# Designed miniproteins, single chains, continued (2): the designs that were tried, part 16

Each design is a single chain, and the fold is of that chain. pLDDT is the mean over its residues in the fold that is shown.

## One batch from the design tools (miniprotein)

Design m4561
Fold by ESMFold2-Fast:
Structure m4561 (fold): chain A 94 residues (1-94)
Amino acid sequence: DIEEVLEAGEMVEEGLRAFKAGRYEEAVELFEEFLRRYPTSPFRLQALLLLAEALARLGRYEEALAVAEEAARLAPDLSTARAALEEMRARLAA
């Protein structure tokens, strides 16, 4: 349990470093790998929100919208997840 949580956290941190450095394609690959390996992780929502934003930064708006919708379903009452969904809808529409 704790080893899996630590490994999951390390992968999310690597994805965040790539994202902050503007390496959005690398961030997408890291977050997609994270979501495949750790589908029940407590970091899943954070990974989905960062993945949606990274995809949007790459102009991959349809994929970003799908991921943002997943985040909103996982945390419907969380303002951050709702805001991400609304932002992705706006980017896809324009």
Scores: mean pLDDT 81

Design m4562
Fold by ESMFold2-Fast:
Structure m4562 (fold): chain A 70 residues (1-70)
Amino acid sequence: SAEALQEEIIKAVKNKDLNTAKSLAVAMTSSGLTEEARKAIEEAEKETGDKKMAEELLKAIEETEEELEK
């Protein structure tokens, strides 16, 4: 479910696991769950204060959307 993937992104960010968080965010975006992925990243940033990791994850989502939209 989208909620389970959101929880995994937040967990990965809390563990400073950028590769896992990025992989999950890209997978959600490729599945049409872009807003759900963004929401998870915003919640993770709020909980951790890690703005740099949030920026990297949002960039990955934007790059994935660009590839899907042409």
Scores: mean pLDDT 83

Design m4563
Fold by ESMFold2-Fast:
Structure m4563 (fold): chain A 106 residues (1-106)
Amino acid sequence: EEEKLLEQARAMLEAAGVTDPEVAKIIAELMRLLEKEGVDGAIAVLSPREIAILVDDVSPETREKIEEFKKKLEELGYDVLVLPRDVGSAEEIEAAFRAKRAEKAA
């Protein structure tokens, strides 16, 4: 089961051009957290540098753990957004990253 999540993480990252095994491990651990906490969530890898975590209605404790994973990915040079699950279209997620980049430039 742990091996299955790691394989899923690698497949998602490889599709986006990412081959770093440390990133795959972090994504797999985040997926395991969401599964264990019973949180309906998804992870979207939009580019070699952009990752979206799609979650709703999590406890403060689970939110803190998700923010820890976000920090680990940001330390590896990724831009990470935590977004509601209803932001499910690629276009909406891409728009959120464009907005984040515009805020940093302003």
Scores: mean pLDDT 75

Design m4564
Fold by ESMFold2-Fast:
Structure m4564 (fold): chain A 57 residues (1-57)
Amino acid sequence: LTEEALRLAEELGVEEAERRVSERAFAMASQITDSDEMHAVLERAAAAIREARERAE
């Protein structure tokens, strides 16, 4: 997710990268029945988006 978020941010911009990473994370989370695993996926996506934004500075 982090590497993909950075690649998408470079190609399409941070806003589009955030949208695509969030959509992917949500789709993955919706297939997970374990709440801890679901939260881990969402946290990983949030971290990837934060890193992409910080790199854009």
Scores: mean pLDDT 74

Design m4566
Fold by ESMFold2-Fast:
Structure m4566 (fold): chain A 74 residues (1-74)
Amino acid sequence: EPLTPEQQELLARIRELLQQLAEAVAAGDVETAVRLAEEITRLSVELMKLQGASQEQIDEFLERMRAEIEALRA
């Protein structure tokens, strides 16, 4: 099924933030990397809701993202 304009806009924003996250990680900028990862997580949840994801799927995603964000601080 084709993506809605709202879904396409969210995906474009997520992609831009993912590039910035990769750059922050490469630079060793942990504070910026954590902030970007949190923003990506928020937008990804919004996209998941628009795609009809269940609350269970969203909760599982949030658990994984919490672990990944904690790993960035290590």
Scores: mean pLDDT 84

Design m4567
Fold by ESMFold2-Fast:
Structure m4567 (fold): chain A 56 residues (1-56)
Amino acid sequence: DEISGLIFQAELAEKQGNLEEALKFYRQALKLAEEAGNSLTVRELRKKIEEIEKKL
């Protein structure tokens, strides 16, 4: 699905050291997860975004 695709792109960006690009993809995935009402994915994405922001 689109959320999974965005998470995959974010993970690739992280592996390449492009944290700003990873953050953009995770934020897009978060917006879609919130719209879909997927509380588990929302929690996981918020935690991941916070972790990346601390590294910038």
Scores: mean pLDDT 86

Design m4568
Fold by ESMFold2-Fast:
Structure m4568 (fold): chain A 70 residues (1-70)
Amino acid sequence: SLAERSALLGETTRALTEARRVAEELGDMEFAEQVEKEVLALLNKGDLAGAREKALEARREMEERLQEAR
């Protein structure tokens, strides 16, 4: 449904934005660029679920690295 697709896209966008922000704070711009490229490629193929999972995994990885750095 449109509502389900909108929810997946919203979660993907939030997770990607948070992952990118943390990666920038850690000085890992290459990781931020790579994740953004991969998520956009999945979205362009219509794989909303795959894009969401990729973004969530990237956010988790970046949050874990930030916790270790603090």
Scores: mean pLDDT 82

Design m4569
Fold by ESMFold2-Fast:
Structure m4569 (fold): chain A 97 residues (1-97)
Amino acid sequence: LEEERRRLLERIRAGTATAEELEALVRRVEAAEGRERALEVGRELGALAAAQAIRKGREEGAAPEELARAEELFPKLLEEAGVAPEVQEEARELMEE
């Protein structure tokens, strides 16, 4: 599972991971390591995937007002979802790259 998680994180950073792959890994983590670990992994994968989506939207010419709103709301959503501070920082860096 840890190797699969690392490979999926690399694919998220590259913008090639799908929502189905994220959900499939989270389900496998829940089955093997329990619900609390699955929620932790899900928050990490979801945060980084959302950051990559915002970055990709910026590169592909998304509407400036929609992008600005997403960039403003994103840090608040990560905090509200209980994403770990180190993952929040990593997601912000990925979004800004």
Scores: mean pLDDT 78

Design m4570
Fold by ESMFold2-Fast:
Structure m4570 (fold): chain A 60 residues (1-60)
Amino acid sequence: DEELRKEEEEKKKELEREIELGVKMVEEAVKLVVARKLGDKKAAEEYEERLRRLEEEAKK
């Protein structure tokens, strides 16, 4: 059924988008932790802002 196929494709696209966002969030989170450990407050603020934006994107 065409409807069933479209639902499966939409679920797959949603899963792929979630995975991509998750990977980006993990990358920014790692950068944030490293920047904080090194005492680089400016870098930490940048990574924190990027992470916040990615989290907002994921919650749409």
Scores: mean pLDDT 80

Design m4571
Fold by ESMFold2-Fast:
Structure m4571 (fold): chain A 65 residues (1-65)
Amino acid sequence: GKAELEKRLKELEKELKELEEELKELEKEVEENPTQEKINRYTALSLRIIGLEFEIELLKKKLES
């Protein structure tokens, strides 16, 4: 029901916040000492965040229905 969707949304928003903090730290590491490994990790994490943002928006749309 709606309560399950709201609970899932809260869980995804928490995960998004944690990943955004990780991305911020990794961005700082890349700025201080850029390596291909760090750039690859930054890219992979950025793509995961984008995917999670899409999932959150889809859940919000379902809750509006």
Scores: mean pLDDT 85

Design m4572
Fold by ESMFold2-Fast:
Structure m4572 (fold): chain A 82 residues (1-82)
Amino acid sequence: SEYLELGERLFGKGELEKAVEYYEKAIEEDPENAEAWLNLGQVLFRLGRLEEAKEYYEKALELDPENKMAQTGLKGVKLLLE
């Protein structure tokens, strides 16, 4: 997805709010794309939106249970939320 690629470039540049917008568009286009859910979780984690980051990491794992990055991200968020 071009939206996923644009979101990743924006995330890499620190344009976090714009990255969220493009990852949301990627999910709208393909809601089964585990990578888009993972990336949305990661950018929300950097924004300090921990409850939302948790939700989206969980969605990424529902689609791809063996994704080690999503497992690590979810564990990290849960530790911060206690």
Scores: mean pLDDT 87

Design m4573
Fold by ESMFold2-Fast:
Structure m4573 (fold): chain A 62 residues (1-62)
Amino acid sequence: SEKKKEELIRQAIEYHAQSGLYYMMGSSYKIAGDEEKSKEYFEKGEEYDKKGKELLEKAKEL
């Protein structure tokens, strides 16, 4: 159904927006010299990017 497909796309947008924010945070901490926080936020960025992609694949099947 279109509504279910739209809901999955909206959820994917939220995960991708959060992923982008985490990548920006990772880059910012790296520039500031905080290597531990930089690594932590890059890993979170990858996790949220993967979740967003999974939701888009589910939406594609609808």
Scores: mean pLDDT 90

Design m4574
Fold by ESMFold2-Fast:
Parts: sequence; structure tokens; C-alpha cells
Structure m4574 (fold): chain A 91 residues (1-91)
Amino acid sequence: SEKELRREAILEAAIGGAIVLHGYILIKYDESLSEEEKKELEEISEKIAEKEVEVTEAVLNNAPKEELEKLVKELREIIEEGKKLIEKVRK
């Protein structure tokens, strides 16, 4: 349902925010990270933040179900990339 999809979108945005926060903490406090690893974390965090804004605006503007489903899928894919990168740098 559209109501369920909107709730899922909000949850994914919250998860994205948690990944961005985790990346920020690593960049600022993990002294073992290379400059390349910090840059990769910053780049993925920016992508997550941009997609979260798109998802949030789609929810607020009552975007069509198809559009919101596409945005949520794209956000989930970027979040998965972020999770994998965090796991990689914490090796």
C-alpha cells in the first residue's frame, strides 16, 4: 500500500542517516584510515544524503507510488554500498 511504502521510505532514510553518522565518526576519530578511505566515506555519505533528500521530498509531495518505489530502491542500493565500505575500512 502507499501508506506502507511511505513508512518504509522513512525507515530507509533513518537507516541512511545512521550510516552517514557512522562514516563521520570513522573519518573524525579512526586514526588508522587512509586519506583515500576517508574520501570514499565522504563521497558515499554525500550520495546517501542527496538520495535521502529526494526520498523525503517525494514523501512530503505525495509522489506517485512508482516514483517513490524507484527512489527507495536507489536509496537502499546506496546504503548497501555504504555498509560494505564501512565494513571494508574496519578490516
Scores: mean pLDDT 87

Design m4575
Fold by ESMFold2-Fast:
Structure m4575 (fold): chain A 90 residues (1-90)
Amino acid sequence: LREEAERLAREAEELLRRAIEAALAGDAETAKRLLVEAVRLAGEAAALEYLAAGDEEAAAEARAQTDAAVAGLEAMPPEVVAAQLVRFAA
């Protein structure tokens, strides 16, 4: 679980970096797609860390929060997501 969480966290960090690069290049659709995947992987990594610590309730809450965050991002226009990533990178 911890090794899986660590791997997913590293993949999420790389996807976030790529999402920021896509946003800076003006590729809003790619930026949104990569950010959504980064959020999914980061949320699962957090849930697995909680499970490794024996906290099943915190793991379930982390997954629910991740699902809500993904739904929110998917509802946003790609240009809005890209603009937020550009501001984050500044």
Scores: mean pLDDT 87

Design m4576
Fold by ESMFold2-Fast:
Structure m4576 (fold): chain A 74 residues (1-74)
Amino acid sequence: SVEEFLERAEKLFEETRKAVENGDIDKAVEYVKELAKLYREALEDPRFSREEIGRLVDLLTEATKLVVEALKKK
């Protein structure tokens, strides 16, 4: 369902944040890749509303920002 899909995306965002906090950047990158895959799948699914796609965009954007900022501090 769309709800289960969004819950999975939120979990991947939290896992990305935890991986960054632990300094495990390789793991954080893999979680961002999975989140990007969910976003792409949602774009191809007509059951997703604009609001739901917007939520996925926000999660992917923030997760990517966390990883990029961690890489810049190296």
Scores: mean pLDDT 84

Design m4577
Fold by ESMFold2-Fast:
Structure m4577 (fold): chain A 63 residues (1-63)
Amino acid sequence: SIVEKAKELLAQGQEAFKAGNYEEALRLFSESVELLKKVKEEHPDLYQEAVANLQRAFEAVQR
């Protein structure tokens, strides 16, 4: 499902972020957000979590 794939991408992004691979984390979180946009009304909390992680990764890349 879209939700399952988005959760997998979110988990992979979190692992990449912990490893200091911020550009990879940004890519994975971005893909998760794009998938969750399609189901954001049904899963608003998951969408917001993905957006927050994407913003955090984006800030890390800019530093």
Scores: mean pLDDT 86

Design m4578
Fold by ESMFold2-Fast:
Structure m4578 (fold): chain A 88 residues (1-88)
Amino acid sequence: SELVEMAEKLKKEAEEYIKEAEEYLKKGNIEEAKKKLLEAEILLGMMRIILGVAKLIGDEESAEYIDKLIEELEKKIEELKKKIKEKE
């Protein structure tokens, strides 16, 4: 599925931004960590649009899989947000 491939690529890129944000937090660079978090959140938003498209065209199997990818990424982003707040 092209929609699944797009969602997987976006998730991978978002996870790379999350790793970069964690490295910046380790160095005490909260501003750069927030910037990387924002980039990950933008990619998560794009994944939600792809999920909406899958649902609209009736691709239930792709929609279910993409929804699981979104849930996994949301948990990682929420954890990163908590870590950033703790360093402020």
Scores: mean pLDDT 90

Design m4579
Fold by ESMFold2-Fast:
Structure m4579 (fold): chain A 77 residues (1-77)
Amino acid sequence: MDQELADAMAKAVRDVLEKHGRPDEAELLASAIRAAANAGVKPEDILKAVTQLARVFAPDAAEDVEKALREVLEKHR
């Protein structure tokens, strides 16, 4: 996976969750994105998995997390 794309996805998730007052969940999900990217997981699969994790750990932010990740993927193709 492109490291620049992975960093952009991690930043987008962190920014959304921090705005929702969830810094611990922001670091957890950002770390999960970096770990999945290092393991060669496809960006689309990372988006799906992280959105599901957000629905469990930060359900109030889950839609904003999914939207932010989709916008990052659209920008980077």
Scores: mean pLDDT 82

Design m4580
Fold by ESMFold2-Fast:
Structure m4580 (fold): chain A 81 residues (1-81)
Amino acid sequence: SLLEKAEELAREGEELFEEGMKAYEAGDYEKAAEHFEEAVRKYDEAARLAEPVDPEKARELVLKLTAASINKVAAEFELSL
């Protein structure tokens, strides 16, 4: 089902987000940015699959995508310092 696939992608996104946070805390900003970028991609794909069957779930996934995107920008900002 579309929702089942969306949930699988969301789990992958969550794992990548956690790896990104871990890298960020370790000062590995390049690795953190890469993980957050991949998390954004997974959440975006999950949200698109969820939208036609569960728009509320899709909205939750868009919020997660937004958080990952903000953290990616923060990691990229650290690399500019």
Scores: mean pLDDT 90

Design m4581
Fold by ESMFold2-Fast:
Structure m4581 (fold): chain A 63 residues (1-63)
Amino acid sequence: GPNVEAAIAALEDPSPAVRAAAAHELGEIGDPRAIPALEAALKRETDPVVRRELERAIARIRA
């Protein structure tokens, strides 16, 4: 299965593209273990594309 731990770590990557991809992957995985990391990332994120992917991921996991 997908590596949730690697995707959580990638939320802190200096590249916005990597952070957006990590958020998307965590949303597809649907593991609620990712929610605290996604919420923390959303609080610090300034890039609007990454913010949108973080919000989508949280919504998908909580659905």
Scores: mean pLDDT 87

Design m4582
Fold by ESMFold2-Fast:
Structure m4582 (fold): chain A 97 residues (1-97)
Amino acid sequence: MNAVKSRIASLIAALGIAAIARDFAEAHPDWKGVASVEELDAQIDALIDEVIEELSKINPEGAKKVREKYEELRKAGKSNRDIVLEVSRLVDEILEK
């Protein structure tokens, strides 16, 4: 794997961790030791944007597809968890090629 693909893999792993943390935060709103749902939603959005930026360096067409999917899911009112799942799946498919 080249350096860009390795970085994308690390970002996808961080995205997965953020999604798990978000589910925990939503289930435990009284816990003070975890980031809030709002903070985790912002982290997920930032990580998705970084994945798209890194993808654009090796596969500009793939990066456009990921951004279009992200915007589609946002317009449809999908949860950040659903967005993370769909974006991660699409990125994996693109990186196979």
Scores: mean pLDDT 78

Design m4583
Fold by ESMFold2-Fast:
Structure m4583 (fold): chain A 81 residues (1-81)
Amino acid sequence: MKEQIVELGVKVGVPQKVSEELAELIVSGKDPSDLIKEAVKADPSQVNNYLLFLNLLSSQGYIDVATYKKLAEAIIQGAKE
């Protein structure tokens, strides 16, 4: 599972280290909102890459709809700051 999540992130242009850290939090049942928000804030040009990653995670069943909504909001907030 973690390896598949990392592969999806890298394929859509999310940096490997960030993809690995997000995968670890998701697999561990921890909230990745703060990490994803800070990652987008550090490079707002990648906002669409993070949104596409989130769509793939949801479509493959790695996250539920509630988690998707929460993370999408975090991505948008990171891009605004």
Scores: mean pLDDT 83

Design m4584
Fold by ESMFold2-Fast:
Structure m4584 (fold): chain A 75 residues (1-75)
Amino acid sequence: GSSEQAIEFFNLGNELFKLKRYDEAVEAYTKAIELDPNFAEAYLGRADALRMLGRLDEAEEDFNKGMEIRQKNQE
């Protein structure tokens, strides 16, 4: 299902991030978010990858969105 595919793309993003393939990590995290827009961890992963690329404004937006979703999921 879409949630399983979102997790697969999130895991791919994490592996690409470990390999320092940050542009490809952003693409993989973006696919995870497209499949599950409430996937807080995918926004946070994309924020980290964007920060490594020096795309600081985009990284801040994703970090704030990921933290917002995470907070709502704990309530």
Scores: mean pLDDT 90

Design m4585
Fold by ESMFold2-Fast:
Formats: structure tokens, sequence, C-alpha cells
Structure m4585 (fold): chain A 62 residues (1-62)
């Protein structure tokens, strides 16, 4: 997963500063795995970084 480009499979809204809000279809780069439920990502659209639930992300390809 680290270094992979993945897609948000649904809209994600967050009111926490450490979490990243995404829209369905947004592409992000996985920067690191935080725990079994969350990854730190960088939005390719905005350049912002934050933590998102891994279950809302889909790997596009190798």
Amino acid sequence: LVGAIVRAIKDIESDLPEQLSLKKGDLVEVLKIVNDGFVEVKSLKTGKTGIVPVEYLEVIEE
C-alpha cells in the first residue's frame, strides 16, 4: 500500500484536523500505515495530507 495511488470509494467528511476529507473518486497517495484501520495519505487534487479509514480506499493498479 505505501507509495500506491488509491481511490476514495465514497465521500469522506471529517471534522478532525488530522483527518482528510475526500470526495468519491478522489485519488490519493498512501504515505504510511498508521494502524490496522487508518492510513496517512496525500490528496493528488489538493496536496493536503491526513489520515483516512483504509476501508474507504480502493487500490487502482500496481
Scores: mean pLDDT 76

Design m4586
Fold by ESMFold2-Fast:
Structure m4586 (fold): chain A 66 residues (1-66)
Amino acid sequence: HMVDPEEIARALADMAVGLARSMLRQGVDPEEVRAFGETVAEKLRDISPEVAERLRAELDRLVAEH
C-alpha cells in the first residue's frame, strides 16, 4: 500500500479539525483556535495547497458557527 503525501496531509487536516472542534467545545478562545488552524494550514501548504485551503475554510466555518 503506497503512502502518498496527499493522504497524509488529509489525515493531519482531519485531526486538526477534530481537535479544533474539541477546543471550541471546551471553551478555548475562538481566536486561539484560529491561530492553531492557521499554523497547521501553513505547514501543510507545501504538501498540499488544496488540503491547506480546505482546512482554513473548515476552521473559519467552525469558528463562525460557534
Scores: mean pLDDT 81

Design m4587
Fold by ESMFold2-Fast:
Parts: C-alpha cells; sequence; structure tokens
Structure m4587 (fold): chain A 84 residues (1-84)
C-alpha cells in the first residue's frame, strides 16, 4: 500500500541520515553529530512503535524489527563514543 511504501521510505531515509551523522561524528570528533544521530534514531524508534500499535501487515514485521535493531545499535554506538 502507499502508506506502507511511505513508512518504509521514511524509515530508510532516517536510518541513512543517522548512520551519516554517526560517521561524521567519528571523522570530525564533534559530539553534536553523535547527539543528532541519537535524536533521529530515537524518533525512528517512536515511529516504528506507533506503526506496530496501529497495525501493519505481517510482511512488514521483519523490516520493522530490523530497523528497530539498527536504530538501537546507532544509539548504543553514539552514546559510547560520547563517553570518549
Amino acid sequence: SDLEEELRREIEEKLRRARELLALGRETGDPRYFREAIRIAKELLRRIDQALRGGVPPEMLPFLERARREAEEIIRQAEELLRE
């Protein structure tokens, strides 16, 4: 459906942006990039949770679960790097 395609595109775009910010933080050492990556990843987790509560087709579940894990990994890595 159009809504499923929009959700997939939104999630993929946010994951790409969060990964880009994480990489920029590593390259520059600027903690603002790590904080921005965490913010976007947390927004993404909220969006996934909302989608799951609203009901999604079973075929979307593996994608959403993978996206959730990737967002959690970004947060974990960025928080660890902020401690350095």
Scores: mean pLDDT 89

Design m4588
Fold by ESMFold2-Fast:
Structure m4588 (fold): chain A 63 residues (1-63)
Amino acid sequence: MSPEERRQLQALGLHMYTGLSFAEIGEKLGISRTTVSRLIREATRRYAGLSGADLEALMQAAL
């Protein structure tokens, strides 16, 4: 998994499982709120064809 893929899945996983705002996720990952929004959008687009279970497995592997 590339560093960019890992960061996308980390942002998505934090958003889905913790209820953190984009600003709080940005603080946790050391990036801006705008970057968090972009990463989540990119992750959603990249993994649009996956089942929820497969996506969850990838997010766990990235965390």
Scores: mean pLDDT 78

Design m4589
Fold by ESMFold2-Fast:
Structure m4589 (fold): chain A 65 residues (1-65)
Amino acid sequence: MEVVRQVAADLLGAAMSVETGGEFEVTDEKIVLRGRVETQEQLDLVRELEAAMRALGVEVEVHLE
């Protein structure tokens, strides 16, 4: 659903910019998260966001360095 993808993008953008400093990209089919995580807390946040987006029916792909 278009509305769900837009809301997910806004939530991920806010979380990534203030908590992890990572980047995200929105495509027609999925959201891609890219970034470097330095702490276990940042990794846990990314995992929770991924789980939340999947629960909303949004496909999420995570690439961490």
Scores: mean pLDDT 65

Design m4590
Fold by ESMFold2-Fast:
Formats: structure tokens, sequence, C-alpha cells
Structure m4590 (fold): chain A 53 residues (1-53)
């Protein structure tokens, strides 16, 4: 299903963004704020994936 492929690609992008954020901004307040947003978005994507499976 096309939707599942898009979800998998989005998760890869989010994982890369999180890794880059940890590498360059670790220890700043901006890091924690953006990390929390990425984690929340990943949880939302996982819930959508469950509904499609």
Amino acid sequence: EEELKDIEETKKILDKQKADLEKFYSGTPLYKYRKDLIDEEKKAIDEVKKKLE
C-alpha cells in the first residue's frame, strides 16, 4: 500500500533529523523541545500505521 511506503520514508527522515539534532544541538533547550516534537510525531505515525495494518 502506498500509504505504508510513505510512512516508512517519513520515519526514516524523522530518525535522521533526530540523529542530526542530537549530534549538533545536544545539551541545549532547543534540542529537548525539538526532540519531544519529533518523538510525538513518530508516535502519531505509529498509531496511523496500526490502523492501516
Scores: mean pLDDT 75

Design m4591
Fold by ESMFold2-Fast:
Parts: C-alpha cells; sequence; structure tokens
Structure m4591 (fold): chain A 58 residues (1-58)
C-alpha cells in the first residue's frame, strides 16, 4: 500500500542519516499521520520504516 511504501522510504532515509530502527519506525509513523492517515495506516508506515532500517546494511 502507499502507507507501507511511504513508511519504508522515510525509515530508509532516517537510517541513512544515522537513525536506529526505533527512530526510523517513529518517523514512518509520524509521516503517515501528517499525510492524514489513520492509526492503522500510521502503524503500517512505522513498521515498514523500522523493517527498512533493519534490512539496510550498516
Amino acid sequence: SAAVRAGAAAGRAAAEAGADVVTAGQIGYKSMLDAGGDDLEATQGGTAGALAAAGSPA
């Protein structure tokens, strides 16, 4: 979904800036809320962001 892609993109950008997986997840969550998403969409965005950060090589 769009929420998952947006969260993953935000999380990846945060990880590239040095953020850990928790911070990347929080950024994904907030990005979805700021875009007018509901709590479920924000949760999906946050999870995708955290997973994208965790999957990126250090």
Scores: mean pLDDT 74

Design m4592
Fold by ESMFold2-Fast:
Structure m4592 (fold): chain A 74 residues (1-74)
Amino acid sequence: MLEEAQKLLEEGRRAYREGDYEEAAKLFEEAARLAKGVDPRLQAEALAWLGAAYFELGDEKKAEEYFQQAELIA
C-alpha cells in the first residue's frame, strides 16, 4: 500500500512536469487516499501536490483547500 502510494506520487509528479495537470491530480488524489491514516508525511506531500495541480487547472478554491489540509497534517 505505502509503496504503491509512493509510486503514484512519483507518477503524479511526472505528469505535473509534463503539463498533464488533470492526470497529475488523479494520481496525487489516489496517493493521498492510500497514505491516509498510514503515513501522514506522504499524505501531506500528496495533498500539497494535489493543490498545486488544481491551481494550474484554475480551481483556486480546491487548491487552497488541499494546501490547508496538507499544512494541518504536516
Scores: mean pLDDT 85

Design m4593
Fold by ESMFold2-Fast:
Structure m4593 (fold): chain A 68 residues (1-68)
Amino acid sequence: MKIEVLDETHVKVYSKEKAKLIIEYEGVKVEIELKNGDTVIILSENDILEADGEKFNLYDVVKEQLKE
């Protein structure tokens, strides 16, 4: 899987299999299936991308990529 950071709120997701976006806020959990090349809008610091058995916090990914 590859995550391409476009800006602080937008990422593109590339996965060989289906990826899931998990939006969790104050105990509410929503799972959205993603297609390869989909653009994800980050809605909260708790947004999780799950693909190929791994989980990524999208806020952390964006912050690390945009450092400097």
Scores: mean pLDDT 76

Design m4594
Fold by ESMFold2-Fast:
Structure m4594 (fold): chain A 56 residues (1-56)
Amino acid sequence: DLKKKAENLEKVAEELKKAYERFQKDPSFADQAEIAKKGYEMAKKNAEKYRKEYES
């Protein structure tokens, strides 16, 4: 179900965005911030891809 995949990835992206915001406040977590940011962008991109496929 492409709709459920899009919805699940949107939730994952939101959680990763929150993690990035927390980690970026502390320079000692710069690596974790970068990982969270990368994960957020990948999850967002995949969510948009599945949503487009569902809508098509």
Scores: mean pLDDT 81

Design m4595
Fold by ESMFold2-Fast:
Structure m4595 (fold): chain A 55 residues (1-55)
Amino acid sequence: SKEELEKELKRVEEGLKNGEKAIEELTGGYQVTAEGYLKKLREEKERLKKELEEA
């Protein structure tokens, strides 16, 4: 379970890095939609970090 949480955290972190880089090239409504997605990924990252600390 700890290994699974670490793998999921790595996937979320990679998604954040890729999304943050991609959003710099977006404009208008696409950028707004991408910011919403990044916000959800940041929240998921923090949740996974907390679960790993408690595991």
Scores: mean pLDDT 77

Design m4596
Fold by ESMFold2-Fast:
Structure m4596 (fold): chain A 60 residues (1-60)
Amino acid sequence: MYRLRVEAPSEEAARRAAAEVRRAFPDVRVRVEGKTVTLESDGPVTRAIAAALLAMGEGL
């Protein structure tokens, strides 16, 4: 099992990240606690993390 926590710059950013991960990776369990987004999966979560960061508006 893979579990990762991502700290968002705001609660709104955390909600956007969670929504994007749920849309793109429905098999990843997403939990939002304030500014913290927790991703849990039986497989690698690297792509889900990338989607979450993009949704938070942290683009290059």
Scores: mean pLDDT 73

Design m4597
Fold by ESMFold2-Fast:
Structure m4597 (fold): chain A 75 residues (1-75)
Amino acid sequence: SLLEELLPELPPATAEFVRRMLDEGKSDREALAELIANDPDKILTPEEVQELARMLASGEPLEDLLEKLREIIKK
């Protein structure tokens, strides 16, 4: 999965959380939605939470969602 490829770049608590969601059979989009809602390492600002939630709701491609997340973690 594309989200799984991003796991080494995520902070430890977030990476473990996402891995659990994927192991439970959630899709990349579902796991990403759970990450946004829970933000275990508090990596997202309120504005970034809103933007990622908007992108998910508008049906943006997974690749674009993951690119946005990658930009955030590379700050």
Scores: mean pLDDT 84

Design m4598
Fold by ESMFold2-Fast:
Structure m4598 (fold): chain A 92 residues (1-92)
Amino acid sequence: SDQRATLELILRLAERGAEAARAGDREEAEVWLSLAAMAVEIARLAGLLPPEVLEELRRALDEAARALAAGDLAAAAEAFERLAEIARRALA
Protein backbone atom coordinates (compact mmCIF):
# COMPACT_ATOMS: atom_id res chain seq x y z
CA SER A 1 0.00 0.00 0.00
CA ASP A 2 2.67 2.59 0.99
CA GLN A 3 4.94 1.25 -1.78
CA ARG A 4 2.08 1.49 -4.30
CA ALA A 5 1.11 5.03 -3.19
CA THR A 6 4.77 6.14 -3.48
CA LEU A 7 5.12 4.69 -7.01
CA GLU A 8 1.81 6.32 -8.06
CA LEU A 9 3.11 9.68 -6.75
CA ILE A 10 6.45 9.28 -8.61
CA LEU A 11 4.53 8.36 -11.79
CA ARG A 12 2.31 11.49 -11.56
CA LEU A 13 5.32 13.76 -10.87
CA ALA A 14 7.24 12.23 -13.82
CA GLU A 15 4.26 12.68 -16.18
CA ARG A 16 3.94 16.36 -15.15
CA GLY A 17 7.68 16.88 -15.65
CA ALA A 18 7.48 15.39 -19.16
CA GLU A 19 4.46 17.60 -19.99
CA ALA A 20 6.26 20.75 -18.77
CA ALA A 21 9.42 19.86 -20.73
CA ARG A 22 7.40 19.25 -23.94
CA ALA A 23 5.63 22.60 -23.41
CA GLY A 24 9.07 24.31 -23.28
CA ASP A 25 8.62 25.30 -19.61
CA ARG A 26 12.07 24.60 -18.14
CA GLU A 27 11.28 26.28 -14.77
CA GLU A 28 8.12 24.18 -14.28
CA ALA A 29 10.01 21.01 -15.34
CA GLU A 30 12.70 21.81 -12.71
CA VAL A 31 9.99 22.05 -10.01
CA TRP A 32 8.57 18.62 -10.97
CA LEU A 33 12.10 17.15 -11.05
CA SER A 34 12.79 18.47 -7.51
CA LEU A 35 9.53 16.98 -6.20
CA ALA A 36 10.21 13.62 -7.92
CA ALA A 37 13.77 13.51 -6.51
CA MET A 38 12.41 14.27 -3.02
CA ALA A 39 9.77 11.51 -3.33
CA VAL A 40 12.44 8.97 -4.41
CA GLU A 41 14.77 9.99 -1.54
CA ILE A 42 11.94 9.69 1.04
CA ALA A 43 11.09 6.24 -0.41
CA ARG A 44 14.77 5.20 -0.11
CA LEU A 45 15.05 6.37 3.53
CA ALA A 46 11.75 4.66 4.45
CA GLY A 47 12.75 1.38 2.75
CA LEU A 48 9.61 1.48 0.56
CA LEU A 49 11.19 0.39 -2.77
CA PRO A 50 13.55 -2.43 -3.86
CA PRO A 51 17.20 -1.31 -4.41
CA GLU A 52 17.00 -2.20 -8.14
CA VAL A 53 13.98 0.10 -8.65
CA LEU A 54 15.66 2.90 -6.63
CA GLU A 55 18.80 2.64 -8.82
CA GLU A 56 16.73 2.87 -12.05
CA LEU A 57 14.75 5.87 -10.69
CA ARG A 58 17.97 7.63 -9.55
CA ARG A 59 19.52 7.14 -13.02
CA ALA A 60 16.44 8.59 -14.80
CA LEU A 61 16.41 11.55 -12.36
CA ASP A 62 20.13 12.19 -13.04
CA GLU A 63 19.45 12.13 -16.81
CA ALA A 64 16.54 14.59 -16.45
CA ALA A 65 18.67 16.91 -14.26
CA ARG A 66 21.53 16.93 -16.79
CA ALA A 67 19.19 17.57 -19.72
CA LEU A 68 17.48 20.50 -17.92
CA ALA A 69 20.87 21.96 -16.90
CA ALA A 70 21.92 21.82 -20.60
CA GLY A 71 18.60 23.40 -21.72
CA ASP A 72 17.77 20.22 -23.70
CA LEU A 73 14.02 20.00 -23.10
CA ALA A 74 13.55 17.14 -25.59
CA ALA A 75 16.11 15.00 -23.72
CA ALA A 76 14.52 16.08 -20.40
CA ALA A 77 11.08 14.92 -21.61
CA GLU A 78 12.56 11.52 -22.63
CA ALA A 79 14.21 11.16 -19.19
CA PHE A 80 10.91 12.01 -17.43
CA GLU A 81 9.16 9.44 -19.67
CA ARG A 82 11.74 6.81 -18.60
CA LEU A 83 11.10 7.76 -14.94
CA ALA A 84 7.34 7.27 -15.52
CA GLU A 85 7.93 3.90 -17.28
CA ILE A 86 10.05 2.63 -14.35
CA ALA A 87 7.30 3.59 -11.86
CA ARG A 88 4.59 2.06 -14.08
CA ARG A 89 6.52 -1.25 -14.44
CA ALA A 90 7.05 -1.42 -10.65
CA LEU A 91 3.27 -0.91 -10.15
CA ALA A 92 2.48 -3.95 -12.35
Scores: mean pLDDT 91

